# Ledger of designs, part 67: designed miniproteins, single chains

Each design is a single chain, and the fold is of that chain. pLDDT is the mean over its residues in the fold that is shown.

## One batch from the design tools (miniprotein)

Design m2229
Fold by ESMFold2-Fast:
Structure m2229 (fold): chain A 63 residues (1-63)
Amino acid sequence: MKGAVYRAVKDLPDRGPAVLGLKKGELVEVLAENSSGDLLARSLTTGRTGLVGKNYLEEVGEA
């Protein structure tokens, strides 16, 4: 993996193609940070890419 790995701390609703829906405990690879401070991430479970608020993620260090 080329990015840092984070874990969702709670269930997040799927709010369309720009926002990444996640289940609590789901792992994501962080690809970038946008100008608003949100993270562009890819789910390691589903392969979906989208924006996630960084306050909903915790770093696990498996990159």
Scores: mean pLDDT 74

Design m2230
Fold by ESMFold2-Fast:
Structure m2230 (fold): chain A 72 residues (1-72)
Amino acid sequence: SLGEELDKPYLEEFKKFDKDGDGVITAEELKEYLKSQGYNPTEEEVREIIKKYDTDGDGKLDFSEFVAMLNE
C-alpha cells in the first residue's frame, strides 16, 4: 500500500537521526539525513524546507511533518 510503504523506511531513517527519541528532527539532523540520501542541500534550502512544514515555528520537524516533506 502506498501510504504504509512510504511510512516504514522513513520511520527507520527518522529514528536514526532523532538521537533523543523525542519524535522531532532539527535542521542540522535534517541536513545530515538529506546528505545520507544523496542530496547536498545548502543551509538556506534546509531552512526553507523546515519553514514550509514546521507549523510550530520552532525550527524542527516532527515525524508527520518529515513524512509530508518526503511525500512531495
Scores: mean pLDDT 71

Design m2231
Fold by ESMFold2-Fast:
Structure m2231 (fold): chain A 104 residues (1-104)
Amino acid sequence: SSPLGQELLRAAENGDLARVKELLAQGADVNAQDQFGATPLHLAARNGHLDIVRLLLSTPGVDVNAQTTVEPVKGYTPLHLARLAGHEEIVELLENTPGVDLNA
């Protein structure tokens, strides 16, 4: 909902690691949501940006189990999107993250 949150979503989707770091340092919400309820972690996981996934998972307060809220992708977690996209290294990283829901 903040301008920084929207820029963070775009940077995570586009694989811009430097911009993600800058926006988080400026206080951007790590759990910012787009119109589908997708977070930066969803977008980085879907698009195969392993370096950004690692950075987001190390950020305090990240919701590793955040769910999309709008059809046709309602109820999808970052792990769901990584699996659907076939990003095996991101799947392994998320499955080994403390607190992740493995049934997602």
Scores: mean pLDDT 88

Design m2232
Fold by ESMFold2-Fast:
Structure m2232 (fold): chain A 65 residues (1-65)
Amino acid sequence: MMMEKEEKVRLLKTWAAHDRDIRATAEALGISQRTLSRRFKRLFGKSPKDITLDEIAEVLAEYQA
């Protein structure tokens, strides 16, 4: 459970650093776009396109504290 928070934060930080570009984020992480989409579904229960900027800000603020 604690490792899942770290994984969520890392994923969102990388995604935000690449302007929410799925291709660029996948390349930065060394994975396929398919694998990246699966990670979002596993960790957040939804596709990257369905995650809002407010949700990103909330998760980063909560789990980085």
Scores: mean pLDDT 75

Design m2233
Fold by ESMFold2-Fast:
Structure m2233 (fold): chain A 63 residues (1-63)
Amino acid sequence: MVGLLAVAGKDYTAKTPEELSVKKGDKLLVLEEVDENNVLAQSLTTGEVGIVPKSVLEAAGPA
């Protein structure tokens, strides 16, 4: 499997068109690391793909 499962630890509202809005408890598939502080992820709740700060996410394990 490709990717890492993560859970949103808090609500986050996208500040740019490239960012993903998430709710606390949403499950995400991390697709790749954009930089040391941000990841590209897909919401398993909505299917949307976007950039999410790592500080918003709690690691859950491999996908």
Scores: mean pLDDT 77

Design m2234
Fold by ESMFold2-Fast:
Structure m2234 (fold): chain A 107 residues (1-107)
Amino acid sequence: AGETPLHRAARDGDLEAVRRLLAEGADVSYQDDLYGRTPLHLAAESGHLEVVELILEHVRTDPASPLSVLDLLDLKDKLGKTPLDLARESGHYDVAALLEQARREAS
């Protein structure tokens, strides 16, 4: 299956499921088979601000993470879209502002 439980929780805005799955070691960098999207792409497209914040904080604070925050923010789906691109295209300007701030802080 190309979609993980973390993808579904992020798309649905299920903050408690996201927190639990991250604590269990779910891979935030995994890209689904449908569009090559990470959980962060799906949360950003759906406008789930708190889920976006939680995923970014997990990557920032986990010393075992194979990705930096900047790497995760710059991951492109099969259409060449970053999480920021999807937030903007979907009109979720609060999520877009958070992603822009996170990128500035990671640079």
Scores: mean pLDDT 85

Design m2235
Fold by ESMFold2-Fast:
Structure m2235 (fold): chain A 68 residues (1-68)
Amino acid sequence: MEELGKKLLEAARNGDVEEVKKLLEEGADVNYQDENGYSPLTLALRYGHDEVMLVLAEAGAELVSPKA
């Protein structure tokens, strides 16, 4: 399960909309956070991937503050 969350963060960072959708279908936690508190939505916003951001928001993503 943590593996799906890490892949979701990577897909969101890269703007890979297809991969984001596949990972969410596989049960990835849309609000998963890495060691620094970055979520998929935060990474999509940071890297300017609007389509990924919309997909994540439809799946219930929340904008969360990073840790540290």
Scores: mean pLDDT 77

Design m2236
Fold by ESMFold2-Fast:
Structure m2236 (fold): chain A 75 residues (1-75)
Amino acid sequence: MDVNAQDENGETPLHIAAYRGDLEEVKKLLAAGADVNAVDNLGNTPLHYAKVSGHEEVVKLLEEAGATDEVFPVP
């Protein structure tokens, strides 16, 4: 499987794992070369998904892996 493949919404496996709070899957995807700063069709990163879902351990892991928070316009 392509670890950077995007779904219908532009979501990578890393976005989904971060949203679910699946720490083991996040670690596995990062080890496999997942793009920590990949953006979905709305401009959201995996770090944003982890923050919105409240998974602090995943947020910390992504930040330690080099994830940067981008400014998102609030509609």
Scores: mean pLDDT 77

Design m2237
Fold by ESMFold2-Fast:
Structure m2237 (fold): chain A 158 residues (1-158)
Amino acid sequence: SNKVELSDLEQALFQAAILGDLELVKELLAQGADPNARDSQGRTPLHLAAEAGHLEIVEFLLKYADKEAPVALHLAAYAGHLEIVELLLKAGYDVNAKDKNGETPLHLAAYAGHLEIVELLLKAGADVTAKDKNGRTPLDLAREAGHEEIAKLLEEAL
């Protein structure tokens, strides 16, 4: 049967990734769960682990990851997970990838107030002039959120 349906295995895999249960992630993949399965929001297990801050699960899942799914870097940057941002950049994720809102990882780190992640993204070649779907730059979002040190850093990078 040619069914590409989310099974109970893939639903369990999403929950294991959210909860940080690395051994359950490994067991579910060994049982044939699709490591690149997408939930109702289009998120993979890697996306959920990156958002939740589960570094060891992100490291494990990167062996299976479709790098065309750029949102993992966005989610880690917004959530403030510096070590996961470093890992995803080293794995070859596009620092300038845009999500559905036209936001780059730099937009989300600047808005969330994560100075060390902003510095890391700039060193990785992040475009400080990129505009989201509302015409906002990372600098506009840092100013709107009141992150004065990040705003100054982004002004100096222009």
Scores: mean pLDDT 87

Design m2238
Fold by ESMFold2-Fast:
Structure m2238 (fold): chain A 63 residues (1-63)
Amino acid sequence: MVGAIYQALRDYTAQTPEELSLKKGERVVVLEEVDEEWWLAQSLETGETGLVPKSVLEEVPEP
């Protein structure tokens, strides 16, 4: 869901400059669901924006 907070299930290393590298547990906000496999997200730790596979993210539920 766009605007929802997700966290990385595992470390992910960007394969291209357009992708976002993440560490396990790093939180991101989803900016756009580009397609079924790739989301545009911004890291809440670094402020970097890039594409990530949605399969490496899990939604952080509200408290």
Scores: mean pLDDT 79

Design m2239
Fold by ESMFold2-Fast:
Structure m2239 (fold): chain A 72 residues (1-72)
Amino acid sequence: MLSEEEKEALFKKFDKDGDGTLSAEELKEFLKSLGFNPTDEEVETLIRLFDKDGDGTLDRDEFFGLLDYLEQ
């Protein structure tokens, strides 16, 4: 189980633009760092699952939800 500090550190590491959101490209790089090789469709599916507004990005809270999903 990831702590809040670990989740925050991961978010900041992959938020390369510093805009407070993760794009599909940044999320894809995060998943690659975990040893996954997701397709663009798989990344879009994950974003749609956690991004209820459909803007194609994950804010910090949405990203934390994704991390909890991956750690189940």
Scores: mean pLDDT 77

Design m2240
Fold by ESMFold2-Fast:
Structure m2240 (fold): chain A 70 residues (1-70)
Amino acid sequence: VSEEDLEYAVELLKKELPDWSEETRRVFARSFLTFLENLGLDFDKERLEKWVKAIKENKEIPLSELLKKP
């Protein structure tokens, strides 16, 4: 997980999910990037945005949505 990718993820979460605490956003961002790395997937801003949109709409992490990214 790169620091640049982590900072981008944290800033996106701050913008899109401002009701979350800073600590929650940081933990989630790191977990998301680590999850992608464990699956052998590269960081992609569109994939992160899709995940954040799904959380905002459904209040849960749709793993199936992440795996079906083209």
Scores: mean pLDDT 69

Design m2241
Fold by ESMFold2-Fast:
Structure m2241 (fold): chain A 62 residues (1-62)
Amino acid sequence: FEVGDIVQALKDIPKATPQFLALKKGELVRVLKVVGDDWLLVQSLETGETGYVSKGMLELVE
């Protein structure tokens, strides 16, 4: 993953903490920042909300 990539949620993701982003399966987000080994800071293209999501729950859109 790189900054500016459009990625989609592989499954429904609940909001566990205020800094995390809740997503529905198939929801499209833009990568704003790559954070460490496991996390991305993303923005929902549907809601405009930003938050952290695990890399393992996202897939690049072809």
Scores: mean pLDDT 78

Design m2242
Fold by ESMFold2-Fast:
Structure m2242 (fold): chain A 96 residues (1-96)
Amino acid sequence: MYSVEEIVRIAFTGTPEERAALKAAIDSGEISPSQLAQAFALFDKDRDGKISREELRAVAESLGVTLTDEQFAAMDKDGDGYIDFSEFVAFLRSLE
């Protein structure tokens, strides 16, 4: 069982093995869509369904996580400067 904080911590600062396990847990349904929505809500402070780069960085820093420009670019698949829920989940599933 994963907490919302563990999902976020592992995604950004976990080992490759922890990230692979997180991806497998998402793909198997061990991590529910509700838990993924709660993780997204930690970043989506305005609740508009989109995360700005500044919001993502601020929350990541509050959790002791350094977010790189490369990580943000990997999440922002359409290049609009915002991360929606679909892009967030796709990023978690793309972890190595």
Scores: mean pLDDT 72

Design m2243
Fold by ESMFold2-Fast:
Structure m2243 (fold): chain A 112 residues (1-112)
Amino acid sequence: MDAELLEAVRDGNLDAVKTLIENGADVNAQDEETGFTALELAILENHAEIVEYLLNKGAKISVKPESKPPPLKFIGEGVEANNPAYVGLLLSSLKTEGHVKVAVVLKNYLKK
C-alpha cells in the first residue's frame, strides 16, 4: 500500500493516489530509503494537484527542515516560524525551480 502510494505520487497518477488513500493507504506514508513523505515527493516532482489532494486529506508538512533540500527546507522553516516572510522565501524558491502551481497550493495551506 504505502510503496504503491509513493510510486503513484512519483508517476503523477492522481487517480491511483486517490484510490490508494480511499483504500486505507497512510496519507503521511514515508519512503523507507529516503524518508520523504508522499507530500514531499509530490512537491519535488511538481505534481500540484496531488499536493492539494494530500493536504486536503490531512497530510502533514514536516517541521524538521535541517536535513531536507530546498524547497522542502523552506516549507518546514515556514511552518515552524509561522512568519509571512518565510512564505515569500518559499514562493521564490519554488518559482525558481518551476514549481509555481505547487507554490500557490502551499501558500494557501500555510495561511490556515
Scores: mean pLDDT 69

Design m2244
Fold by ESMFold2-Fast:
Structure m2244 (fold): chain A 63 residues (1-63)
Amino acid sequence: GPMEIVRALHDYTAQRPDELSFKKGERLKVLEELNELEWLAKSLVTGEVGTVPKIYVEKIGEE
Protein backbone atom coordinates (compact mmCIF):
# COMPACT_ATOMS: atom_id res chain seq x y z
CA GLY A 1 0.00 0.00 0.00
CA PRO A 2 1.01 3.67 -0.12
CA MET A 3 3.65 4.94 2.30
CA GLU A 4 2.14 7.09 5.06
CA ILE A 5 4.37 10.12 5.75
CA VAL A 6 3.92 12.69 8.51
CA ARG A 7 5.64 16.04 9.06
CA ALA A 8 6.57 17.50 12.46
CA LEU A 9 4.51 20.62 13.32
CA HIS A 10 6.84 21.55 16.22
CA ASP A 11 10.16 20.56 17.78
CA TYR A 12 9.73 17.68 20.24
CA THR A 13 12.14 16.31 22.86
CA ALA A 14 11.55 12.66 23.81
CA GLN A 15 9.92 12.30 27.25
CA ARG A 16 10.52 8.52 27.38
CA PRO A 17 13.35 6.23 26.08
CA ASP A 18 10.95 4.74 23.47
CA GLU A 19 10.09 8.15 21.95
CA LEU A 20 11.73 9.99 19.05
CA SER A 21 13.05 13.55 19.33
CA PHE A 22 12.46 15.58 16.16
CA LYS A 23 12.54 19.11 14.71
CA LYS A 24 9.75 21.14 13.12
CA GLY A 25 9.45 20.17 9.44
CA GLU A 26 11.10 16.74 9.90
CA ARG A 27 9.47 13.93 7.89
CA LEU A 28 8.68 10.55 9.43
CA LYS A 29 7.38 7.30 7.95
CA VAL A 30 4.47 5.79 9.89
CA LEU A 31 5.10 2.11 10.62
CA GLU A 32 2.20 1.29 12.99
CA GLU A 33 -0.64 3.02 14.86
CA LEU A 34 0.04 2.14 18.50
CA ASN A 35 -3.07 3.84 19.94
CA GLU A 36 -5.31 6.93 19.45
CA LEU A 37 -2.52 9.28 20.62
CA GLU A 38 0.70 7.69 19.25
CA TRP A 39 2.34 6.30 16.12
CA LEU A 40 5.40 4.10 15.79
CA ALA A 41 7.44 5.94 13.16
CA LYS A 42 10.86 6.09 11.48
CA SER A 43 12.64 9.42 11.04
CA LEU A 44 13.52 9.96 7.36
CA VAL A 45 16.35 12.24 8.55
CA THR A 46 18.10 10.05 11.17
CA GLY A 47 16.66 6.58 10.38
CA GLU A 48 15.76 6.08 14.07
CA VAL A 49 12.51 4.32 15.02
CA GLY A 50 10.35 5.24 17.99
CA THR A 51 7.05 6.47 19.37
CA VAL A 52 5.71 9.81 18.06
CA PRO A 53 2.77 11.75 19.63
CA LYS A 54 0.15 12.39 16.91
CA ILE A 55 -0.58 15.94 18.11
CA TYR A 56 2.93 17.11 17.05
CA VAL A 57 2.71 15.80 13.45
CA GLU A 58 0.45 16.06 10.38
CA LYS A 59 -0.17 13.61 7.53
CA ILE A 60 1.35 14.74 4.21
CA GLY A 61 1.73 11.49 2.25
CA GLU A 62 -0.68 9.19 0.44
CA GLU A 63 -2.98 6.83 2.34
Scores: mean pLDDT 82

Design m2245
Fold by ESMFold2-Fast:
Structure m2245 (fold): chain A 64 residues (1-64)
Amino acid sequence: HMKKTPLMEAAQKGDIEKVKELIEKGEDVNAVDEDGRTALDYAYLNGNEEIVELLKKAGADASA
């Protein structure tokens, strides 16, 4: 349990401010968990469009 990065957890919880902080600190936006999911996948699962856009702007690619 807890194979998620802090960025994935923030995206799953819808914590926009934390997502911005972690991106600014240089967190890997394309890191995958044990299930092969990225922070972008978690943002899609919770339906948070603002977090989706923040992650895409920071270099997240759902097709990669």
Scores: mean pLDDT 76

Design m2246
Fold by ESMFold2-Fast:
Structure m2246 (fold): chain A 123 residues (1-123)
Amino acid sequence: SALDRRLLEAARAGDAERVRELLLAGADPNAADAAGETPLHLAARYGHVEVVRLLLEGTETQPGADVNAQTTSPLYRLTPLHYAALIPDPAVSEEVIAILLEHGADPQAQDGFGRTPADLRAA
């Protein structure tokens, strides 16, 4: 829906206030784009800590996002934790990883190549 698309855009941009407004308006926290990327994938990918927290905690109108959602590409099948491992700023990466793990992210989740988030984190 248009509401779900706006949530994906707000999560990518790191607009925490807009994310909260859209969730309260009934946007689906598990809405996926054509690649199967959810708002949580996008927030984790771009290191938007406050958006990650909002999506996982949920609101009075929407439950928390699926912390272990996988993208639909057969080559990738990435979870939000895989994206968090690839954040270039190590301090932001560690903070997002900690929040995802606190909410039940699977550190042993495998992408389409059998790689865990730790396998993607070279340093």
Scores: mean pLDDT 87

Design m2247
Fold by ESMFold2-Fast:
Structure m2247 (fold): chain A 152 residues (1-152)
Amino acid sequence: TLKALSPAQQRAVEEVVKEFTGKEVTVISKAVKGATLEKAREIAEKYEKETGIPVIPIVADVGGRVTVDLDVVRRNEEKIRKADKVLVVVLTNAPAGVDLEGAVAIAAAVVAVLTLPVDEVPAVLTLGRLAEILGPERVAAIRARLEALLAA
């Protein structure tokens, strides 16, 4: 079964991003079979038009692989940096939903986009690549906090 991030996962990612960056984010997640960055961009741009809030489009695949639309991020970098609020639009392409690894990868990818220059962020992010750009201790701290927030 293909599933979006649960409301609890969305809130956990939002809280982690706020704690690590100081920036308010709203996570909007939709499950889309064969999700592409083009589809994520389409949906994100619709939300940006409706709200006036800058957007970060993301596709979350199996195995904790996250792809960020860096073309949208680059065009909107100043707007994203100056904004009090950012919308993170996550299309999930993962059977049975997003596991802890996927949720950690999404949170860490958003932290990277919000804290690093866009040219230092790869478009395709795994937990290993996120550890390289953010530092392994920071990724471990993001994981520990997300695990605590998602503990049922």
Scores: mean pLDDT 85

Design m2248
Fold by ESMFold2-Fast:
Structure m2248 (fold): chain A 62 residues (1-62)
Amino acid sequence: LKVGDTVVALYDYTASDDNTLSISKGEKLTVTSVTAGGWVEATSLTSGQTGYVPVSFLAPVS
């Protein structure tokens, strides 16, 4: 994954703190930052909210 990629949520994820983002399976997001340790910052195309999500919960879309 890289900044600017559109990704889809593979699984539901519930935010654990103010920096993480709750997402639902099938939700589409735009990657805004890639961090070390398997986390990405992304903006939900559904909610417009931005936060960190585990990269393993996301797949790239063409």
Scores: mean pLDDT 81

Design m2249
Fold by ESMFold2-Fast:
Structure m2249 (fold): chain A 66 residues (1-66)
Amino acid sequence: EEFREKAERFEKKGDEALKNKDYISAVKYYVEAAKYYRQAGDLDKAREFYNKALEASKKLFEEMKK
């Protein structure tokens, strides 16, 4: 139960960072959300947030190329 609440808080922080184009923070928060969803036993959401972290990392890399 506590792990799911922590995952939801990090999900929200990741979403806010992504909206602000803070891709470094978005990656960190989505990885934390994925870890907590995994500990909560929600493997589908854990996979979803690892994928969101990967997409944020790709956006960070594209900004570094400019």
Scores: mean pLDDT 84

Design m2250
Fold by ESMFold2-Fast:
Structure m2250 (fold): chain A 63 residues (1-63)
Amino acid sequence: MGGKLVREMRERAGLSQRELAERAGLSPATVSRIERGELTDPLKIRKIAEALGVSSEDVEELE
């Protein structure tokens, strides 16, 4: 996923960057870097998506 998608999904969930970072077990700086496209580590992005519950929502929306 791209950083823009992470930002959009976080905002849909009503979370701040700090709240998302806490749920994902990452720093707020890492979340901010991913959303800016400065960090594109797929494993960290997946941890964020899982913290948002995005994977299950994406499957439901695609079906």
Scores: mean pLDDT 69

Design m2251
Fold by ESMFold2-Fast:
Structure m2251 (fold): chain A 57 residues (1-57)
Amino acid sequence: KLYRALYDVESADPEVLNLKKGDLLEVLEEVDEEMLLAKSLATGRVGLVPKSAVEEV
């Protein structure tokens, strides 16, 4: 299901997706209560995303 980034996410952690506000994501898996594994539709990259940084569309 599609999610949208609520704000820019910039991280030095290679496991975390860098996102731009408004980027669309496909959620692949719920890793834990705070984190999702998602694919960025803008870049095609897969990584961890904070649940607080995204909303379902």
Scores: mean pLDDT 81

Design m2252
Fold by ESMFold2-Fast:
Parts: structure tokens; C-alpha cells; sequence
Structure m2252 (fold): chain A 94 residues (1-94)
């Protein structure tokens, strides 16, 4: 899917920008939330209920961990871990 390839490319670029320090952790968290919402929408549109459920769980875990994070280091780790999980899930579906 061209849409799935585009989402994967955006997620990989987001990770690279965060690693390069070109994007704040808060900006990366906002972009990640948008990418997760788009991925969930795409999975539901394609009738892939299993992938949609896995993405919804990832989104809920990300929100819970983001709210619990108190230091910049913890917030960065939460975003990177969620990005890595999103990227892995999107790659599995290519």
C-alpha cells in the first residue's frame, strides 16, 4: 500500500529528526500521535481489525507512559520506544 509506505517513511523520518536533535521531544510526541491515528484509520479502512487493535493498544500505552514520564530523558525514551514499535508494526504489514 502506498499509504502504508508513506506512513512508514514518515515514522522513520520522525525518528531520524528526533535523534539528530532537529525536533523537540514534545514535537515528536505530537507527530507520533498523529501518525498512530492515521495508521489506525488506515487499518480500519482496510478491514484489518487485528492491526487496528494492536495500534490502539500501542497508542494507549504511549499516552499512559507519556503522562507518567517526569524527566526529559524519560519522555525521550517513551517517544523512541513507541516510534520503534510503530515502525516494526508498519514494516510487518508491507
Amino acid sequence: SAELEALLAQAERLRALLEAGELSVEQAATQLDILMALAISLAKEQGDEETAARLEELSREFQRRWEAATTPEEKRAVVLEALDRLIALLRERQ
Scores: mean pLDDT 88

Design m2253
Fold by ESMFold2-Fast:
Structure m2253 (fold): chain A 60 residues (1-60)
Amino acid sequence: AGKIAKAIKDFPQLLPTMLAFKKGDILKILKELNDNWWLAENLKTGEVGYVPASAIEILS
């Protein structure tokens, strides 16, 4: 099952492959690519993209 995470800060879409989010947004982790970058879905927007692991906190 995918992990659920919470955004701990705002993050802009710097590249088309990245996911934009706001502090407090709930993200579903789809894949952990490495210690720094994860593939996630923003449950508020339905958008999928890469997120920096430093900008999120795992809730489970």
Scores: mean pLDDT 81

Design m2254
Fold by ESMFold2-Fast:
Structure m2254 (fold): chain A 60 residues (1-60)
Amino acid sequence: MKGLYRATKDVPKTTPQFLGLKKGEKVEVLKVVNDEWVLAKSLETGEEGYVSKGVLEPVE
């Protein structure tokens, strides 16, 4: 799951550890943490944080 992904919906930033995203925002997946979560970096904001695998889709 490493690589370039896009948010399928808006994701609110509820804690400093989580990555907030807007629908269509591109992210680079840096690390797979577990079966539900990845560590990703927003390509728009430069922020890093945890995000659910279920809200991401690959952009090839």
Scores: mean pLDDT 78

Design m2255
Fold by ESMFold2-Fast:
Structure m2255 (fold): chain A 71 residues (1-71)
Amino acid sequence: KEKELKKKLLKKIAEILKAIGDIIEAEKKLKEAEKAGDEEAVKEAKKEIEKAKEKLEKAKEELKKLTKELF
């Protein structure tokens, strides 16, 4: 049972890391779009950042629930 909980924690940590990576990539796209003066690309990049932040918050909440189950 402990082994299964550890696997779930590792999976959630991986999801958090992926969401952070998505935020970093979207922020790079935003910076490049701003340099190019591409207002549509700026809007798209901002939307990607917001979606990635929402995924990160959800994954953090799920991780918090899992840690409470361990204690």
Scores: mean pLDDT 81

Design m2256
Fold by ESMFold2-Fast:
Structure m2256 (fold): chain A 119 residues (1-119)
Amino acid sequence: SLSDILTNLTKAIYSNNREEFNKAKGELLAALKTDPNATVTIGGSQLTALHYVISLRDLVKEDHPELVPDLKELAIEMLKYGADVNAQDDSGATPLHLAAMTGDLDLIEVLLKYGADVN
């Protein structure tokens, strides 16, 4: 499931395991090739895989920084696979809104390049 893939991605970052990260990344991109706007429910909130990757990058940036650049590259590849840059989670937040709230200037630049609405 998408939830299992995202859980494995998170575990790979916490263990600094690039091989497991690349495996989970491959499975995620394969799932997005079938449904680029697939949603998952985590902690009672419905969101896209792109929302999750952006939030995960902020969550791990200080304590587990080793694969943080790899999460940026994953977000770029997800957008290339057709992930909706303007998708709203169940709170109405877009990927750009999440990146702006966390001050992730690198992801803000990526999202704007892929057509994120600034409104």
Scores: mean pLDDT 85

Design m2257
Fold by ESMFold2-Fast:
Structure m2257 (fold): chain A 122 residues (1-122)
Amino acid sequence: SSLHKAAAEGDVEAIEKSTEDVNAADSMGTTPLHLAAREGHLEVVKVLLEKGADVNAADIYGYTPLHLAAREGHLEIVKVLLEAGADVNAKDIFGLTPLDLARKSGHEEIVKVLLEAGADEN
């Protein structure tokens, strides 16, 4: 959708002016919030959450926006998603949590933030 494209490109004005369903998922289960979180577009993430984006939406691989932000090293987006009620212990189809992805990617500051938010270490 045009909202998916705007979220992937960081087009804040297009997100703010959109009348499309903020929770519309593509054929892979990917929502605009997944794309903004993956690409590091902090202001788009904030506007999507204000518009009622599902912070815990899972794509076909079980990835939530928090999984993608943690994997890609977007610390401030991780914090915003956790404040919005992201499930810190959500598991993808391989049983991996955002903490597992942050550790695999070497994002030590995100590991600390996830543990402080109640992430299980085991």
Scores: mean pLDDT 92

Design m2258
Fold by ESMFold2-Fast:
Structure m2258 (fold): chain A 88 residues (1-88)
Amino acid sequence: SKSASLTTAGGILYSAGEYEEAIEKYEEAIKLDPNDAQSYYNLGKVYYKQGEYKKALDYYQKALKLDPNFTRAKENLNKVQQELEKQE
């Protein structure tokens, strides 16, 4: 599907360190499939890498709302919460 292709492209860009382009691909994937927990999780990962912890938190929460058993999203949400506590 186009959504799956965008998610794959985003993952390749993320691995290459092309974070702005990865965000664009994942945002397009979400527009095509707003119930894809993986795309929200992937956006959270990119924002985390950029130090945008509040945005990363929001996207990990959205991924977990769609898939409460998404272990990696839960683990990364906990990591983001720890980073936000350090910024106080």
Scores: mean pLDDT 87

Design m2259
Fold by ESMFold2-Fast:
Formats: structure tokens, sequence, C-alpha cells
Structure m2259 (fold): chain A 75 residues (1-75)
């Protein structure tokens, strides 16, 4: 489905940003920019992925990191 395709695209975008910067996290703005979607769209998919245990969201730093399960799916 389009939802599953977008979830996978978000996971792969996070992985790409982590690899490009040598950092373990990405911002919602960077993910939105890379995918060409709104930050609100990214926020919605990140909430779904967090519930599924595929990402961790640091709400204070406004950053997102992949869990071990998320990294496996992003490859």
Amino acid sequence: SMTEEMKLAVLKAIKTLQELRGEDSATQREIASLLGVSQSTVSRYLRILEKEGLVEIDRKKKTVSLTEKGEELAE
C-alpha cells in the first residue's frame, strides 16, 4: 500500500541521512526535504513507525533514530 511504501521510504531516508552525516540521528525537516513531502506528513509516519518499534523519537532534540529492527528494514 502507499502507507507501507511511505513508511519504508522514511526508514531509508533516515538511514541515508545517518550515513551521509556520520550521525545516529536525523531531523524531521531533513527527512521531509529528502523525500519532498511536508514535515507534518513525516511526523505522521514517524508516529506510526515509533508504535511499530522501528524508530525512536527524541522530542526534546527533535531528532529521530532507527531501532535495530528499523535498520534491518532500511537496508
Scores: mean pLDDT 85

Design m2260
Fold by ESMFold2-Fast:
Structure m2260 (fold): chain A 57 residues (1-57)
Amino acid sequence: MPGDRDGDGYISKEELQAILERMTGKKLTDEEVNELIKKADKDGDGRLDHKEFLSFL
């Protein structure tokens, strides 16, 4: 899959999970990832921008 037109401006749940697993070295469940998204995205859309994510990282 090219993945270019999918959404290069936002981080998907699966992508976020992969990043977090690398950083923490721990396997996270979908619900845990959702909780992280809720914390970071207070507005409620449930999506994270790459820039925003890296900023709070």
Scores: mean pLDDT 65

Design m2261
Fold by ESMFold2-Fast:
Structure m2261 (fold): chain A 67 residues (1-67)
Amino acid sequence: SEELTGRLVLAIAQDAPVEEVKRLLEEGADVNARDSDGTTPLDVAEASTGPNREGHVAALREAGARR
């Protein structure tokens, strides 16, 4: 769902708890989706400076994120 994938990207960008990111992935958010600029959820997580960055990257990689 584009809605779930949008919520995933927003959660990562807002440094939401890792549990929220995991829940969205479990609900069917596309871990490898690309936006209109070609940006993936993993790209957003890796560009973050928030305290949950490492947890977000780990959760996305565990769910099958690719570069």
Scores: mean pLDDT 81

Design m2262
Fold by ESMFold2-Fast:
Structure m2262 (fold): chain A 116 residues (1-116)
Amino acid sequence: KSVMEILNEANELLNRGDFASLAADKELRDVVVSNLTTQLEAGFDVNARFGPLQLTPLHVAAGLGDLELVEKLLKAGADVNAQDVNGRTPLDIAREMGDEEVVELLLKAGADTSAK
């Protein structure tokens, strides 16, 4: 697959909120993680919102289960309690994905567990 085809497929999955399919494909994960890491190192807004779901980089990293990227984003000042268009936080996505290590990391970073 070309990088452009991989990025197009990743964007379609992200626009649908289909983190399970994205996380299951190593090429898609690696390209998304590499792209976000490069942008973060270039000094882009760590709390920027993307696509129709209004996802932040931290939502994407939590959905992918990438512990290193989650930690880098939190250290760069990512809003641990950022809400997507449906009110989902990175913690909500990590719980949906069943990634206990990402859940633990987000909780240690101060993720709000208050249910109403």
Scores: mean pLDDT 80

